# Designed miniproteins, single chains, part 36

Each design is a single chain, and the fold is of that chain. pLDDT is the mean over its residues in the fold that is shown.

## One batch from the design tools (miniprotein)

Design m1227
Fold by ESMFold2-Fast:
Structure m1227 (fold): chain A 77 residues (1-77)
Amino acid sequence: AREEEERKRIEELAERIRRKMEEAGFSEEVIERVVEHFVETSEKALKAGVPFEEVEKIADEFIENVASEPEAPLAQP
């Protein structure tokens, strides 16, 4: 079914995000929160008629941003 295939692909993207964040040194707590938020947002987007290709692109952009920008950059006086 359509919903089942869409959820399966979202789960695959979520797993990829999780692995990339783990390799980038993020804490498991942060990874779980980010993955959960991504899954929820992606499900909403698909229900709104956004194509999977767009969701995949968003995931790639997210991974790139997370890898380039740490959760909280260090501030100096």
Scores: mean pLDDT 71

Design m1228
Fold by ESMFold2-Fast:
Formats: C-alpha cells, sequence, structure tokens
Structure m1228 (fold): chain A 85 residues (1-85)
C-alpha cells in the first residue's frame, strides 16, 4: 500500500514524492517542490480522476508558467490531496 511505502522510506505524507515535495517547500527549494508535487498530482489524477483536483492542477500550471514555483507547488499539493482522497 502507499502507507507501507511511505513507512518504508520514513516519509510522513501520503506518498514518498509528496513527502519530498513538502520537504523541498520547507527548505525553500520551490522549483523542486513544484516538480515533485506536479508529478505526484498527475499520477494520482490518472488513478482517481477528479474535476476539483484537475482545476487545482490547472491553476498550478498557470503559476508554473509565470515562474511562481511556490504557488505552483501549493496548488499541486492540494490537487494531490483531493485526487488521493
Amino acid sequence: SLEELVLAFGEREGTPLMARASLALKDGNYKEAAELARQEATRLLEINPSEEAQKLLDKGDEYLKQGNFKEAAEYYRRAARIAGE
């Protein structure tokens, strides 16, 4: 399970990728955080399509296009939470 995978890698978020994204955000590495969070949000949306999560992913992509990596990462994290629910 995803929980067992998270425990195996010592992560606390729903997935190893999202845990790494959260750590990158805390470290101020916003570009890495956005890349990791987008990867996870996209993966989860493929498994569980959600209109709400897709809208958050699309907003994240708009911020990414503007070079606002911090806001992009936050929107991708929100998209992943909803898609993973």
Scores: mean pLDDT 78

Design m1229
Fold by ESMFold2-Fast:
Structure m1229 (fold): chain A 84 residues (1-84)
Amino acid sequence: GSPLTKEAILLEAEGTMKALGYFVNKALGLEPDEEDIKGLEEAIELFKKAAELAKQDDSPLGKEIARASEQAVEILTEELEKIK
């Protein structure tokens, strides 16, 4: 239902904010630092949790949020692997 999808959306927003420093530094051509790595790791965990909650809502919106969150996990994991 709506409460689970709402929590998933809030977790997506938090995950986006955690990853933001990395993408800003990357756009500026700066080398990733320990805070960027930590932010990506925290963002991955938040998007994983968002996907889990959204999957429990079998609505079209819940399915879309789950898919988007899983895609974010893949993208951020690939970014993290490039910088380790």
Scores: mean pLDDT 84

Design m1230
Fold by ESMFold2-Fast:
Structure m1230 (fold): chain A 87 residues (1-87)
Amino acid sequence: MAAEQQRAEQARQIQEQARALIEQIRTDPRFSRTPAVGPLESSIQRAADLLIQALFAPPAQRAELIAQAREIQARREEFLRKVALGE
């Protein structure tokens, strides 16, 4: 019971963080009027979906789902870092 409620709360937090990042991208003029906005939103949502799936996945699949989500996040962070540096 408690562990399931905790996982549901973690899933909610992951989705809220994804929504906040998408809103940030939509309101940032460096991205919001460029072709990058769609792919960035898709990247954020896909990583969130994988992390949520990992919370409810069997142990054998959980590590792989988390690894895939982290790779997507790392690629997005590198792209955002380059934009922040004016590259």
Scores: mean pLDDT 80

Design m1231
Fold by ESMFold2-Fast:
Structure m1231 (fold): chain A 90 residues (1-90)
Amino acid sequence: EEAVRLFRRAVALFEKAIKSKDPVEQRTLAGLARLAAIEAADLYSPEVKERLTELFNKAIEAAKKGDIETAKKYFQEAADLFREVIEELE
C-alpha cells in the first residue's frame, strides 16, 4: 500500500514535469518524482530501482545538454514503468 502510494505520487510528478514548459519547474518536479520513485522502488524491487536510476540519469544528462525533448521522453518512460507497476500491484 505504501509503495503504491509513492509510485502514484512519482507518476503524477513525472507527468507534470513532461507537461511543464518551464525548464526550472521541469527539473524541480523531476527531482521530486525521482525521490518518491526511488523510495517506492527500494521497497518493492531492486530491479525497478536500477532501471529508474538509469532513466533519470539519462534524462538529466539530456536536459544539461539542452535536449528538453529527449529529457521528456525519458521522464515519460519512467512514468510508464511506474504505471505498469501500479497496475500489477492492484
Scores: mean pLDDT 71

Design m1232
Fold by ESMFold2-Fast:
Structure m1232 (fold): chain A 63 residues (1-63)
Amino acid sequence: LSNEDKDYLLGLVDRYKENYPDLLSDSHYEKLREAILNGDLKEATKLYWRIRLEVLNEEYKKK
């Protein structure tokens, strides 16, 4: 991952945490940040999809 891609992904993670602070533990968001920063694509992808699915589920429950 380029630094530009990492910044973009970190921005998405921050947005999810801001909009859904109680959805996932701070530890989960921190692990995803570390995986993105370290370029661990497998772990980052796994953690990112977990957050995305949880966000989608909560968003659809509200609407």
Scores: mean pLDDT 74

Design m1233
Fold by ESMFold2-Fast:
Structure m1233 (fold): chain A 65 residues (1-65)
Amino acid sequence: SEEERNEAIKETLIAIVEDAAEELKKASKETQLEFLENVKKEAEKFPEIAEEVISHAEKLVKEIL
């Protein structure tokens, strides 16, 4: 179903964000912000899950900065 598909996409995007977190700590602030913008752009393709994915990415970037 679309709901199951959206859930799988959400889990995948969150996992990508979490996996990138360690490398982002060593990156420039500019690279960290660019990563966040790229996550927002990708998440916007899936409006039903976008808010949760973006919120998670923003929290991780905020803790790194």
Scores: mean pLDDT 79

Design m1234
Fold by ESMFold2-Fast:
Structure m1234 (fold): chain A 101 residues (1-101)
Amino acid sequence: METVELDVLILESDSPEKAREKTKLLLEAGRKAKEELGYNVVVNIYVDGAASEEVKKIAEEATREAGKIGKATLRGVSLLDLEEVKQRAKESEKLIKEILQ
């Protein structure tokens, strides 16, 4: 079974609405990849440590939902890892769009 890895970065500047949008698309893509395309799904949600408590709560709920689909992790992003996480999230944004076509 092929594995698909989906990474989402929730930024300090993201509103609760934007965080919900990002995580909703992630979960829809993960479900489609698992249920329709037959992939093994790994989800990594990264949240900026300076994000609001409401945004952090959205990330926590999305991580629980992702855990029902496959392997799910929630991680705080550090300044040292920010560029690597941004690049991974950008690649996953393209993949999410391809899955949801």
Scores: mean pLDDT 84

Design m1235
Fold by ESMFold2-Fast:
Structure m1235 (fold): chain A 80 residues (1-80)
Amino acid sequence: SEEDIEKAVYEQLKELTPEEMLKVMEDTIKFAKYLNDKKALEIAEKGLEETRRLLEQGRYDEAFRVAAKAIAKALSEIKK
């Protein structure tokens, strides 16, 4: 399920630095572009924007959760 993917992604991301997490999100965007999946791309780009905003506000825990949700949702869309 998307929730199971989100949990798995979050467990991996929480061990990364914010910069490394942003790189994973950018790689997810590149993957969606490679597959020409417009919906997955929109999800990943919106997620990256929200994650960056939260990091700028010092809301690190929320940023990592938003990143995990966005990545999981984009990957779930790609797997359709």
Scores: mean pLDDT 86

Design m1236
Fold by ESMFold2-Fast:
Structure m1236 (fold): chain A 73 residues (1-73)
Amino acid sequence: VEAAREAMQKAIEELKKAGHEDDATRLARVVNELIARGEVEKAKELATQVYNLVKEGKIDEARELVRKAEAEL
């Protein structure tokens, strides 16, 4: 649970720095919902993937991943 929350905070911070606070808020909602459902590993993996995409400059791919994850809730 802690590892998933830490990955989430890092991904949120990078999305906000990239100017996408709306998608950062969306990611927080999705990750917290996955944690609440007991899907902690999925939450951590999603947050980590978003973080890595943003760090690689693949901002549009990161945003699309967040939106797809939200749609699957």
Scores: mean pLDDT 81

Design m1237
Fold by ESMFold2-Fast:
Structure m1237 (fold): chain A 77 residues (1-77)
Amino acid sequence: SAEEELNALKKLAFGKLTPDDPDPSIQEIIDKFKAFIEKNKGTKEAEEAAKLLAEFYRKLSADKLADEVEKERDKLF
């Protein structure tokens, strides 16, 4: 489901990974969030994904990119 897919993305971006979890690149995480948002455009899950992507950019000290994602979130609905 979209909710399960979003929860998996949240774990990759912000969760505490175990030694058995894959070590995803920053770019792979970003690409997965963008793909999820496009696939689920117009849903609440897409809005939550955009919010999480903005939070991920802030974690990386990429505040300008986070602000751009937040601004685009308003256009998803």
Scores: mean pLDDT 73

Design m1238
Fold by ESMFold2-Fast:
Structure m1238 (fold): chain A 94 residues (1-94)
Amino acid sequence: EFDELLEKAKQGDTEAMAELLVLIHEGKLTPIQKRKAVEALEEGLLNHPDPVAAARVFKAVVIDKKSWDEVLALAEQLSPTLAEALRKAREKFE
């Protein structure tokens, strides 16, 4: 459920944050859901084990609206754990 995903992402859960980033990138959210997802991710950045890597990937997806190839390349440079979570999340939403 989307609300459960938001709560996990707010806690800085890498998998939940990755799933929200994929949903935003793929345009699968309503305007209200996108606002809630962005707010949850902003809170999650403060609680994440690697807040710098998470913040840079968040910016690439949400602010800069980079291609998926650019987002994955950036994540691979900053955090292999975050890159793997993004790949798994993308596979889940195919």
Scores: mean pLDDT 83

Design m1239
Fold by ESMFold2-Fast:
Structure m1239 (fold): chain A 96 residues (1-96)
Amino acid sequence: MELREQAKKIIEHLELPEDAKKAIEAALNEDFEKAEEYLKKALEESTEEERRKLEIAMLALAAMIHGGLPAEEALELAERLVRAREEGLDRETLLA
């Protein structure tokens, strides 16, 4: 699985703002200091909708890196988790 190619699909699907894209690219290069800096900036300057998209992107990337899921499946899982949280379902309940 080519992680960078799959991450590009996530970025394109969610139409992430520029600082969020830079955060993801820095994380893929294992530059976690720059990734944290761009992520903080993205969160500070983001609308509620943009923050939601960023949460979906981060969950999808985690599912790809730790779960070995392709981008389409990782995005679908991340979108379901965010939606379930918004519907008042507890994260602990979803993981049980």
Scores: mean pLDDT 73

Design m1240
Fold by ESMFold2-Fast:
Formats: structure tokens, C-alpha cells, sequence
Structure m1240 (fold): chain A 73 residues (1-73)
């Protein structure tokens, strides 16, 4: 996915993982927050059960979190 390649590039260039994750919000089309301690994107608990029933949203989130974990601080 082009969006994931751009995110990986920005992280490799030393951009803040939190800022990069925020820029990925339109790609996921859901509200997100970034957790620096786990280097992962979090989805609000109020919407989590509904969003996890969408395989496309889940796949995008998993791929994005793999990149953030790999290149995040």
C-alpha cells in the first residue's frame, strides 16, 4: 500500500512516530491515538467492537502497527 510505504519512509527519516501515526488517520478512516510506551496505535474502546468486525480496517491497522513497532522508538 502506497500509504504504508510513505509512513515507513518518514519513520526511517526520523520523523516523530506520534506525528506520523496522526497523519495516517485518514488512511484508516477512524479516530486513533498513538501510545509511545507500546509503539502502537490505539482505537477508542467505544468503537473497537464494531471496527474489529471490518476485516479491511483491521488489516490496515495491523500493517500500520507492524511498521510503527519496527521503526518506532
Amino acid sequence: MKELEEIEKKLKEGEDPEEVAKKAEPFLNIPISYNKDTTLIQVPTTTRSFLLHDPEVREKLEKLNEILKKYGK
Scores: mean pLDDT 65

Design m1241
Fold by ESMFold2-Fast:
Structure m1241 (fold): chain A 67 residues (1-67)
Amino acid sequence: SALEENSALVSGIELRAANDALYDGVSPQQAEDEVRARLESLGASPEEIEEHVRRVRRMTERVLAAR
């Protein structure tokens, strides 16, 4: 997929969104919306977008559960 060819950029988008939610006062919903918007701009399918949003959600939930 196009996202696999841009894996480093996609990882950066996901990590930035997770960091914004955990440390910069951005709500989890706003962070997820940022991921959706950026991946849509890269031409990702709705299915790919929701999978990556779920990955970001799991990352933030794991860190918050450990606090």
Scores: mean pLDDT 77

Design m1242
Fold by ESMFold2-Fast:
Structure m1242 (fold): chain A 103 residues (1-103)
Amino acid sequence: MKSLGELLQEVGKKYVEQGLANNEEQSPWEMLVGSLFPEWSREQQRALGELALLAYTGTEDPEVVAKALSLASIEEIVEALRKLGFSEETIKRVVELAKKVLE
């Protein structure tokens, strides 16, 4: 089993800690989501941005998935990930994680 997910979480945490110290809160993924879905609330854009990062890195984080599902339907999330250019295989993986969270 790879510790790559743990390493990416640690790097992401340090990036967030440095960003929260003196910079704007907006991640590059949140910015991209905001440009494609300007009608979404900032909270929705942030949650989808976190989910997009998870989808991109291949990390499985049920808390990130649960937060996105609290702000958008599975159908809205699938359409958003498709518009962001994610593959159908990546989208299916996120949907399977969402089904496990909704148990």
Scores: mean pLDDT 68

Design m1243
Fold by ESMFold2-Fast:
Structure m1243 (fold): chain A 81 residues (1-81)
Amino acid sequence: NIEKLEEEVKKLAKELLELYKEKNIELDEETKKILELILNGDFDSLFEYIYKTRATKKDKELILEVLKYILENNIKVLKES
């Protein structure tokens, strides 16, 4: 379910941003833009930013799963550091 993936990715992005603030880590502009789009729930703009065209539902699900993996891994690394 794409809506569940979007909410999960949004929750992970918020947690990652809070960890970056706690660790006093500055984000690059690319990461800031991606996190901003996620936190605002602007997933359509996020998909266009990544794909440069209209993504299919399968493409969107794949991108959300990849983002989830990246966000979870970054959170884990920061918590273990």
Scores: mean pLDDT 80

Design m1244
Fold by ESMFold2-Fast:
Structure m1244 (fold): chain A 108 residues (1-108)
Amino acid sequence: EKIKEELKKKIDEAGKYVSLAGGHVGRARDLAERARTDEEYEAAVKHLQTAEDNIQKARDYLEEAKKLGEESPEYKEEVETQKKNFEADIAAIEAELARVRGRLEALR
């Protein structure tokens, strides 16, 4: 039961950082689409960097959850499923991040 609570906390934290990363990429996209000033450009770049940092934190929590799940066969399948789902979300966010970065480069 302590393992269940610890797994839930790590999975919840991973989800939080995935959501934050997506939010930062979205803000960078909006700034890139309407960038008129160097300040807006720099703000978009900072949002992309923050998104990358949040993706790394999400991956770290997912790896911790996987290790705990390997020690607890009862939760292994659930953890593996959630990790795959979050990895798919992260891949989508990274694809959008690359697209936004390309748009920003075109503005230079």
Scores: mean pLDDT 85

Design m1245
Fold by ESMFold2-Fast:
Structure m1245 (fold): chain A 76 residues (1-76)
Amino acid sequence: KVKEEIEDVKKNMDEILEQIKFFEEHADEKTLEEISKKATEYAKKLIKEEGVEEEDAVLLALKYVAEIAKEWFEKQ
């Protein structure tokens, strides 16, 4: 299951990075710090609780950040 999610992230990497970049350019410093903290905690949880490799956890954390960025824009 995790491998399928990772492959999906790789396929959509350009879109994910574009969403993150747009969020970084428009969100305030406090919001960026909070999201960075959440992404780090999410990656740590994947490694410790799900046994995900560090490299794969980073890819899943990028997807998580992009999803938060999308929700943040929808609330504006």
Scores: mean pLDDT 77

Design m1246
Fold by ESMFold2-Fast:
Structure m1246 (fold): chain A 99 residues (1-99)
Amino acid sequence: MAAEKVAEKLHETYGVDKEEVREELEKLAAKSEKFAELVEEMAKQKSIEEMVETYLLTLATSHERTEEEVENILEMLPVLAEEAGVEKAMEKVREYLLK
């Protein structure tokens, strides 16, 4: 299933809670056809970088964030990962977007 595949890959690379992310994406896909399509597109991405970009854009869209805010987060994610590690960087980004 698309949400499970995305959650597994994000768990493996960024240490996110697999079940939490899977439930998050399943709830999102249930809200509209647009979000269901975005979750399917995440699962089709062959690179983790493209998957993360689609994931963060989808979360930002669901929380009424701008595309510019997503671009800034994607630019900052490597910097935060260098300073605090990839797991901590993803935690901070998710905390920001889920508020």
Scores: mean pLDDT 78

Design m1247
Fold by ESMFold2-Fast:
Structure m1247 (fold): chain A 63 residues (1-63)
Amino acid sequence: LSDAQKQAIADALKVFNVPADLQDAAKAAMTKSISQGGDPRDTMLQIGIDIGIQQLIDGINSV
């Protein structure tokens, strides 16, 4: 990966507030996506959605 791509991954993890224990998995997923010619923004957006959905499910299950 280029330095710009690594920086974009770091910025995305910060923007989506990815928990520390999930950051390594998120980085691995984005690295694989980029190496396979995928769009890192699409991968980062999907990771953010998955985290948001998990937090929403946890909130609903508390009622």
Scores: mean pLDDT 67

Design m1248
Fold by ESMFold2-Fast:
Structure m1248 (fold): chain A 96 residues (1-96)
Amino acid sequence: EEAEKLVNQGKYDEAIPLYEKRLKEAVEKYGEDSPEVARLYFDLGYVYLRKGEYEKAVPLFKKALEILKKTYPDPNHPLVKEAEALLRVAETALKE
């Protein structure tokens, strides 16, 4: 998709509004606490992480993790573990 292509090209500022549009559309279609919405919060957080904007990435990963834990109560679920791992990476970077 266009947003993923822009991220692969390092065009993060161009990709962000496309992910924000998808997030709005997913909330309208699936509801705020859906796994589809959680995935988009995670993807947007990933873009900010790659851009080095850790202060923006942290709340996005926290929101994704909150939704994923409601959807998948098993703390060993792969998506929950991945979100926790990336949250730790972003939080560790903020200690600099």
Scores: mean pLDDT 82

Design m1249
Fold by ESMFold2-Fast:
Structure m1249 (fold): chain A 61 residues (1-61)
Amino acid sequence: SESAGAAIKGGIQLGLGGGASSAIGNAAEYLESQGKSVEEVIREFERLGDTTGAEALRIGA
């Protein structure tokens, strides 16, 4: 969903802005808590045109 994707993207963006790998790991756990698989969120990022965010999730998962 668009709203969930935006919130998750914001969290990952904060982690990437700080360059912290642990923040990416925490974002993955957050995605799981939302009842979404990492793959589903990767598709949402790709739909939004954020290839960098999608790739970060693939590496962090």
Scores: mean pLDDT 58

Design m1250
Fold by ESMFold2-Fast:
Structure m1250 (fold): chain A 87 residues (1-87)
Amino acid sequence: RKIDSEVLEAMALIALSIGNFDALLKVLEQLVKLGDYETARRLAEDAKKYFKEQAELARQSGNYEEADRIEKKGEELLKRVEELLAS
């Protein structure tokens, strides 16, 4: 179980680094299925922080609409994980 969670965590970090948010969500869903709720929630929070940083860079460039879209993606990921944890 812990080794499987470590592999999934590595996959989540790779997905985040390449901007593949659909892959990131699928990995988080697999962590929840394994019962590793702590890792899933932590990774979702880390992803939310990453999106907030990217949104701030977009705002600094004057791209406010893009900044709002990026920030909402992070909120949706966290919301989706919390919904899965509540199930």
Scores: mean pLDDT 78

Design m1251
Fold by ESMFold2-Fast:
Structure m1251 (fold): chain A 72 residues (1-72)
Amino acid sequence: IKDEIRKIAEEKGVTLTDEEIDLMAQIVEENIDKPLFEVTNILNKAVREGKITPEQANIAIEVYKKLREKKK
């Protein structure tokens, strides 16, 4: 999960700290079994709380989608 976040961020030219990657990975891992709309709501809440940026939330959604495809 963390390595996939790093790779997608690098492709998009987004610089992430280790703390930001850890937080994004935690949100994705804790919510991996939830539907996309619920994960999107959780990430949007983190953006509103100032924990992550909208760009970081988009990266986390892409990682979530990739992991869900592997689990099916």
Scores: mean pLDDT 78

Design m1252
Fold by ESMFold2-Fast:
Structure m1252 (fold): chain A 70 residues (1-70)
Amino acid sequence: SPADRAAELGAEASRVATSPEAQRNFAKAIGAAVGGDLEGAKRYADEAIKVATSPEAQELARRMAEAAGA
């Protein structure tokens, strides 16, 4: 379900995104995507790329931005 996928992404984001700013942008991107706001999801995922400090967090953010932009 979309809720189960959102929970999985939230858990992955919490594991890889150690900065509060990156975690906040991941949460906003996931919330926007669940609500059908793909433009908002992409904007927040793009911001997560900029503020993410780990390669794993940057990779997750890129995958989310690409999915929202497709």
Scores: mean pLDDT 78

Design m1253
Fold by ESMFold2-Fast:
Structure m1253 (fold): chain A 73 residues (1-73)
Amino acid sequence: SEELRREAERLIEELRELARQLAEKGLYVKAAALNLHAAALDILLELEAPEEEILRELEIAREMLREAEELLE
């Protein structure tokens, strides 16, 4: 769905931005993890993966985003 695609694209951008900020703080392993999940979402979109797979990765991405935001406070 277009809505799911737009949500995934927004999360990819947010994950990459937070990864940059984590790296600036020296939290390289956490930054790498966010970039990995951003890349996974991007690849799933390119492959036109089933919505179930995209939704599963979105759930993981949202959790990673929440944890990263807490670390940046």
Scores: mean pLDDT 87

Design m1254
Fold by ESMFold2-Fast:
Structure m1254 (fold): chain A 72 residues (1-72)
Amino acid sequence: LNISEETKKEFALTVVDGLEETWKDEEKAKKLKEAIENNNKEEIKKILDELLESSPEESKEALEKMKKIILE
């Protein structure tokens, strides 16, 4: 898959929007946004891993796919 760095950032920003609007987790949204702006792949991975662990099984599949797009 020829996924550009721009597209990866767009997917990460979609997770930020979800954290702010759906999960109401403003602190994680802020941390994820800062990690994206700083190209801190380790921090992005940590936040996405935390979100995956707290999510129901149905949501884990979509989040795992999104994580791969953002980080790989």
Scores: mean pLDDT 73

Design m1255
Fold by ESMFold2-Fast:
Structure m1255 (fold): chain A 64 residues (1-64)
Amino acid sequence: MDAELQREIARSFGRMGVTISTKSNLAESADLLERMAAFARREGDDALAAELEAQAAKLRAQLA
């Protein structure tokens, strides 16, 4: 298991513990998913990219 990823998850939980349902948190999560989708498309995984884009769209819909 990636020790760097474990640290990043711990930091993310720390931030979420302060504000877990703000519009900023939803927007940040949507942006992250869109970046991951762009990376997946660069690697040729269009199916994964489409899934991540759909998830980001759901989060953005919650912001409306």
Scores: mean pLDDT 65

Design m1256
Fold by ESMFold2-Fast:
Structure m1256 (fold): chain A 85 residues (1-85)
Amino acid sequence: SFEEELRRLVEKLKEALRQFRAGDKSAAEKIAETIAEAASLYDEAGNEQFARKLLEMRDEFKKAVEAGDYERAAKLAEEAIRLIE
């Protein structure tokens, strides 16, 4: 179900964020991919505005990572988790 798929993505995001905070910066790709997967689920459910918001957050997350602003990147990932929950 939609709710079960979202729950799995939230758990996946929380684990990837834990790894990212522990210094595994390769987890950034997993965070970005999982936010995009959540956006696709919302788009398929007809919530195009929410899907767009999640994709914008993913792009901001990627920019923060590229800039070396890991604190901002982690906060953006936390915000995405809260929005998906």
Scores: mean pLDDT 87

Design m1257
Fold by ESMFold2-Fast:
Structure m1257 (fold): chain A 77 residues (1-77)
Amino acid sequence: SNVEEVRRAAEETIEYFRNDPNVSEELRRRIEELVEEIVELVEKWAEGKISEEEFFEGMGKLYEELRELVEEILKRR
């Protein structure tokens, strides 16, 4: 299902950052929290608890936050 595909992508993303020696435990935890929020949003949409518009808006915001966090990590190299 789409939810299972998103959960797999989320797990792969978390695992990727766990293997990056330049990412601190605190930053890894923040990434994991954002990724879990994305998964939760997908699950709420799949259950019909939120509209398609709310889903895309929420996903966009969470993706921007994750991207900014990753950029901050890269800039500290």
Scores: mean pLDDT 74

Design m1258
Fold by ESMFold2-Fast:
Structure m1258 (fold): chain A 95 residues (1-95)
Amino acid sequence: SDDEKFQQALQTSGEFSEKGYDELLEMIKNKTPKSELEKKKQEFVEELEKTLREKGFPDIHVDFSVSTVENVLTFVLNGNFGGASFNLNSLKNLP
């Protein structure tokens, strides 16, 4: 069903995003230059979209941004599948 496909897409995105989030957070703590952070961010988007495509979700649009406020990294991932939308908070709650 579309709901089952959506749940699989959320799980895949969540697992990938949490791994990428931890790596980017570590880079920020180490004062990595913004140019390298942007490159790493782009690599994570490309790998996530490739992974989703390989799992049969070629039509998922993925947008994300990274912002830092008072040493807090905010990772925002947005997507759409079958008319449903998701964000990072939804991904973090996946089993």
Scores: mean pLDDT 61

Design m1259
Fold by ESMFold2-Fast:
Structure m1259 (fold): chain A 76 residues (1-76)
Amino acid sequence: MEEEIKKLQEIVRKYLGVEISGDTPEEIGRKVREYLDEKGLTPAQRALLAWRIREEALKAGVSPEVIRKFLEGLAK
């Protein structure tokens, strides 16, 4: 669990250029959403970013359940 969250945070940092921290995947997703709102990204740009993070996280061995919780916080 802890190592999966760390991998997710590293992937997020790679794509956003900033470090987002949180105790749960859902919290990290919400904080990423807030960051993207501040930057004014469009829904299409958010969807593309979410897809890229999902694909890289799956390849890095992050569980589908952790990814789903993250995307639930992010996707909207």
Scores: mean pLDDT 80

Design m1260
Fold by ESMFold2-Fast:
Structure m1260 (fold): chain A 77 residues (1-77)
Amino acid sequence: MKKEKLEELLERTEEGLRLIREIERQDSAEGERYRQLLVEAVRQRVSEIYGLTSQEEIDKKVEEIIREAEERLRREE
């Protein structure tokens, strides 16, 4: 269950980042705003999946998820 939820989160994050890149090409400020919303959504989901209570641990895990999603996007290019 947790592994399946993590993979779903990674897929959604990757798609979100792809969409944000398209927005950033047209409007950098708008893209930055949507990126912040994506990070907040990932943070909420990470807390739910891993049951983390420490903000530091949540932030670290969010960074790992975003990094992995960005690497997946880079490999597609």
Scores: mean pLDDT 79

Design m1261
Fold by ESMFold2-Fast:
Structure m1261 (fold): chain A 83 residues (1-83)
Amino acid sequence: DAERDAGARRAAEYLRKGDEYLKKGEEAAKKGDIEQAKKHFKLALEYYEKAVEAGRLDPEMRAAAEEALREVKKRVEEIEKEL
Protein backbone atom coordinates (compact mmCIF):
# COMPACT_ATOMS: atom_id res chain seq x y z
CA ASP A 1 0.00 0.00 0.00
CA ALA A 2 1.80 3.06 -1.31
CA GLU A 3 -0.08 5.57 0.87
CA ARG A 4 0.47 3.52 4.04
CA ASP A 5 4.16 3.03 3.20
CA ALA A 6 4.64 6.75 2.48
CA GLY A 7 2.88 7.68 5.73
CA ALA A 8 4.96 5.21 7.74
CA ARG A 9 8.21 6.63 6.28
CA ARG A 10 7.14 10.21 7.11
CA ALA A 11 6.05 9.13 10.62
CA ALA A 12 9.44 7.44 11.21
CA GLU A 13 11.26 10.62 10.06
CA TYR A 14 9.14 12.82 12.35
CA LEU A 15 9.69 10.42 15.28
CA ARG A 16 13.46 10.67 14.79
CA LYS A 17 13.33 14.47 14.69
CA GLY A 18 11.08 14.50 17.77
CA ASP A 19 13.51 12.23 19.62
CA GLU A 20 16.40 14.53 18.65
CA TYR A 21 14.65 17.62 20.02
CA LEU A 22 13.51 15.74 23.13
CA LYS A 23 17.17 14.87 23.87
CA LYS A 24 18.23 18.49 23.28
CA GLY A 25 15.45 19.67 25.62
CA GLU A 26 16.53 17.22 28.34
CA GLU A 27 20.15 18.38 27.99
CA ALA A 28 19.11 22.06 28.25
CA ALA A 29 16.92 21.30 31.30
CA LYS A 30 19.83 19.47 32.97
CA LYS A 31 21.99 22.59 32.46
CA GLY A 32 19.24 24.79 33.96
CA ASP A 33 18.50 26.48 30.61
CA ILE A 34 14.72 26.39 30.97
CA GLU A 35 14.01 28.64 27.96
CA GLN A 36 16.07 26.40 25.64
CA ALA A 37 14.47 23.31 27.18
CA LYS A 38 10.97 24.72 26.47
CA LYS A 39 11.89 25.55 22.85
CA HIS A 40 13.24 22.06 22.21
CA PHE A 41 10.32 20.31 23.96
CA LYS A 42 7.87 22.41 21.89
CA LEU A 43 9.65 21.28 18.70
CA ALA A 44 9.60 17.64 19.89
CA LEU A 45 5.85 17.96 20.58
CA GLU A 46 5.25 19.40 17.09
CA TYR A 47 7.20 16.59 15.38
CA TYR A 48 5.46 13.86 17.41
CA GLU A 49 2.05 15.36 16.49
CA LYS A 50 3.12 15.27 12.82
CA ALA A 51 4.23 11.65 13.30
CA VAL A 52 0.79 10.68 14.66
CA GLU A 53 -0.89 12.29 11.63
CA ALA A 54 1.56 10.77 9.11
CA GLY A 55 1.30 7.32 10.71
CA ARG A 56 -2.52 7.21 10.69
CA LEU A 57 -2.65 4.28 8.22
CA ASP A 58 0.04 2.21 9.98
CA PRO A 59 -1.08 0.96 13.43
CA GLU A 60 2.48 0.27 14.65
CA MET A 61 3.83 3.67 13.64
CA ARG A 62 0.75 5.44 14.97
CA ALA A 63 1.06 3.65 18.34
CA ALA A 64 4.76 4.58 18.61
CA ALA A 65 4.00 8.22 17.73
CA GLU A 66 1.08 8.40 20.21
CA GLU A 67 3.30 7.00 22.98
CA ALA A 68 6.06 9.53 22.20
CA LEU A 69 3.49 12.35 22.13
CA ARG A 70 2.15 11.32 25.57
CA GLU A 71 5.66 11.27 27.05
CA VAL A 72 6.70 14.69 25.70
CA LYS A 73 3.39 16.22 26.89
CA LYS A 74 4.11 14.96 30.42
CA ARG A 75 7.64 16.40 30.25
CA VAL A 76 6.37 19.80 29.05
CA GLU A 77 3.83 19.85 31.92
CA GLU A 78 6.58 18.99 34.44
CA ILE A 79 8.86 21.82 33.31
CA GLU A 80 5.96 24.32 33.22
CA LYS A 81 4.94 23.37 36.79
CA GLU A 82 8.53 23.96 37.96
CA LEU A 83 8.27 27.62 36.90
Scores: mean pLDDT 78

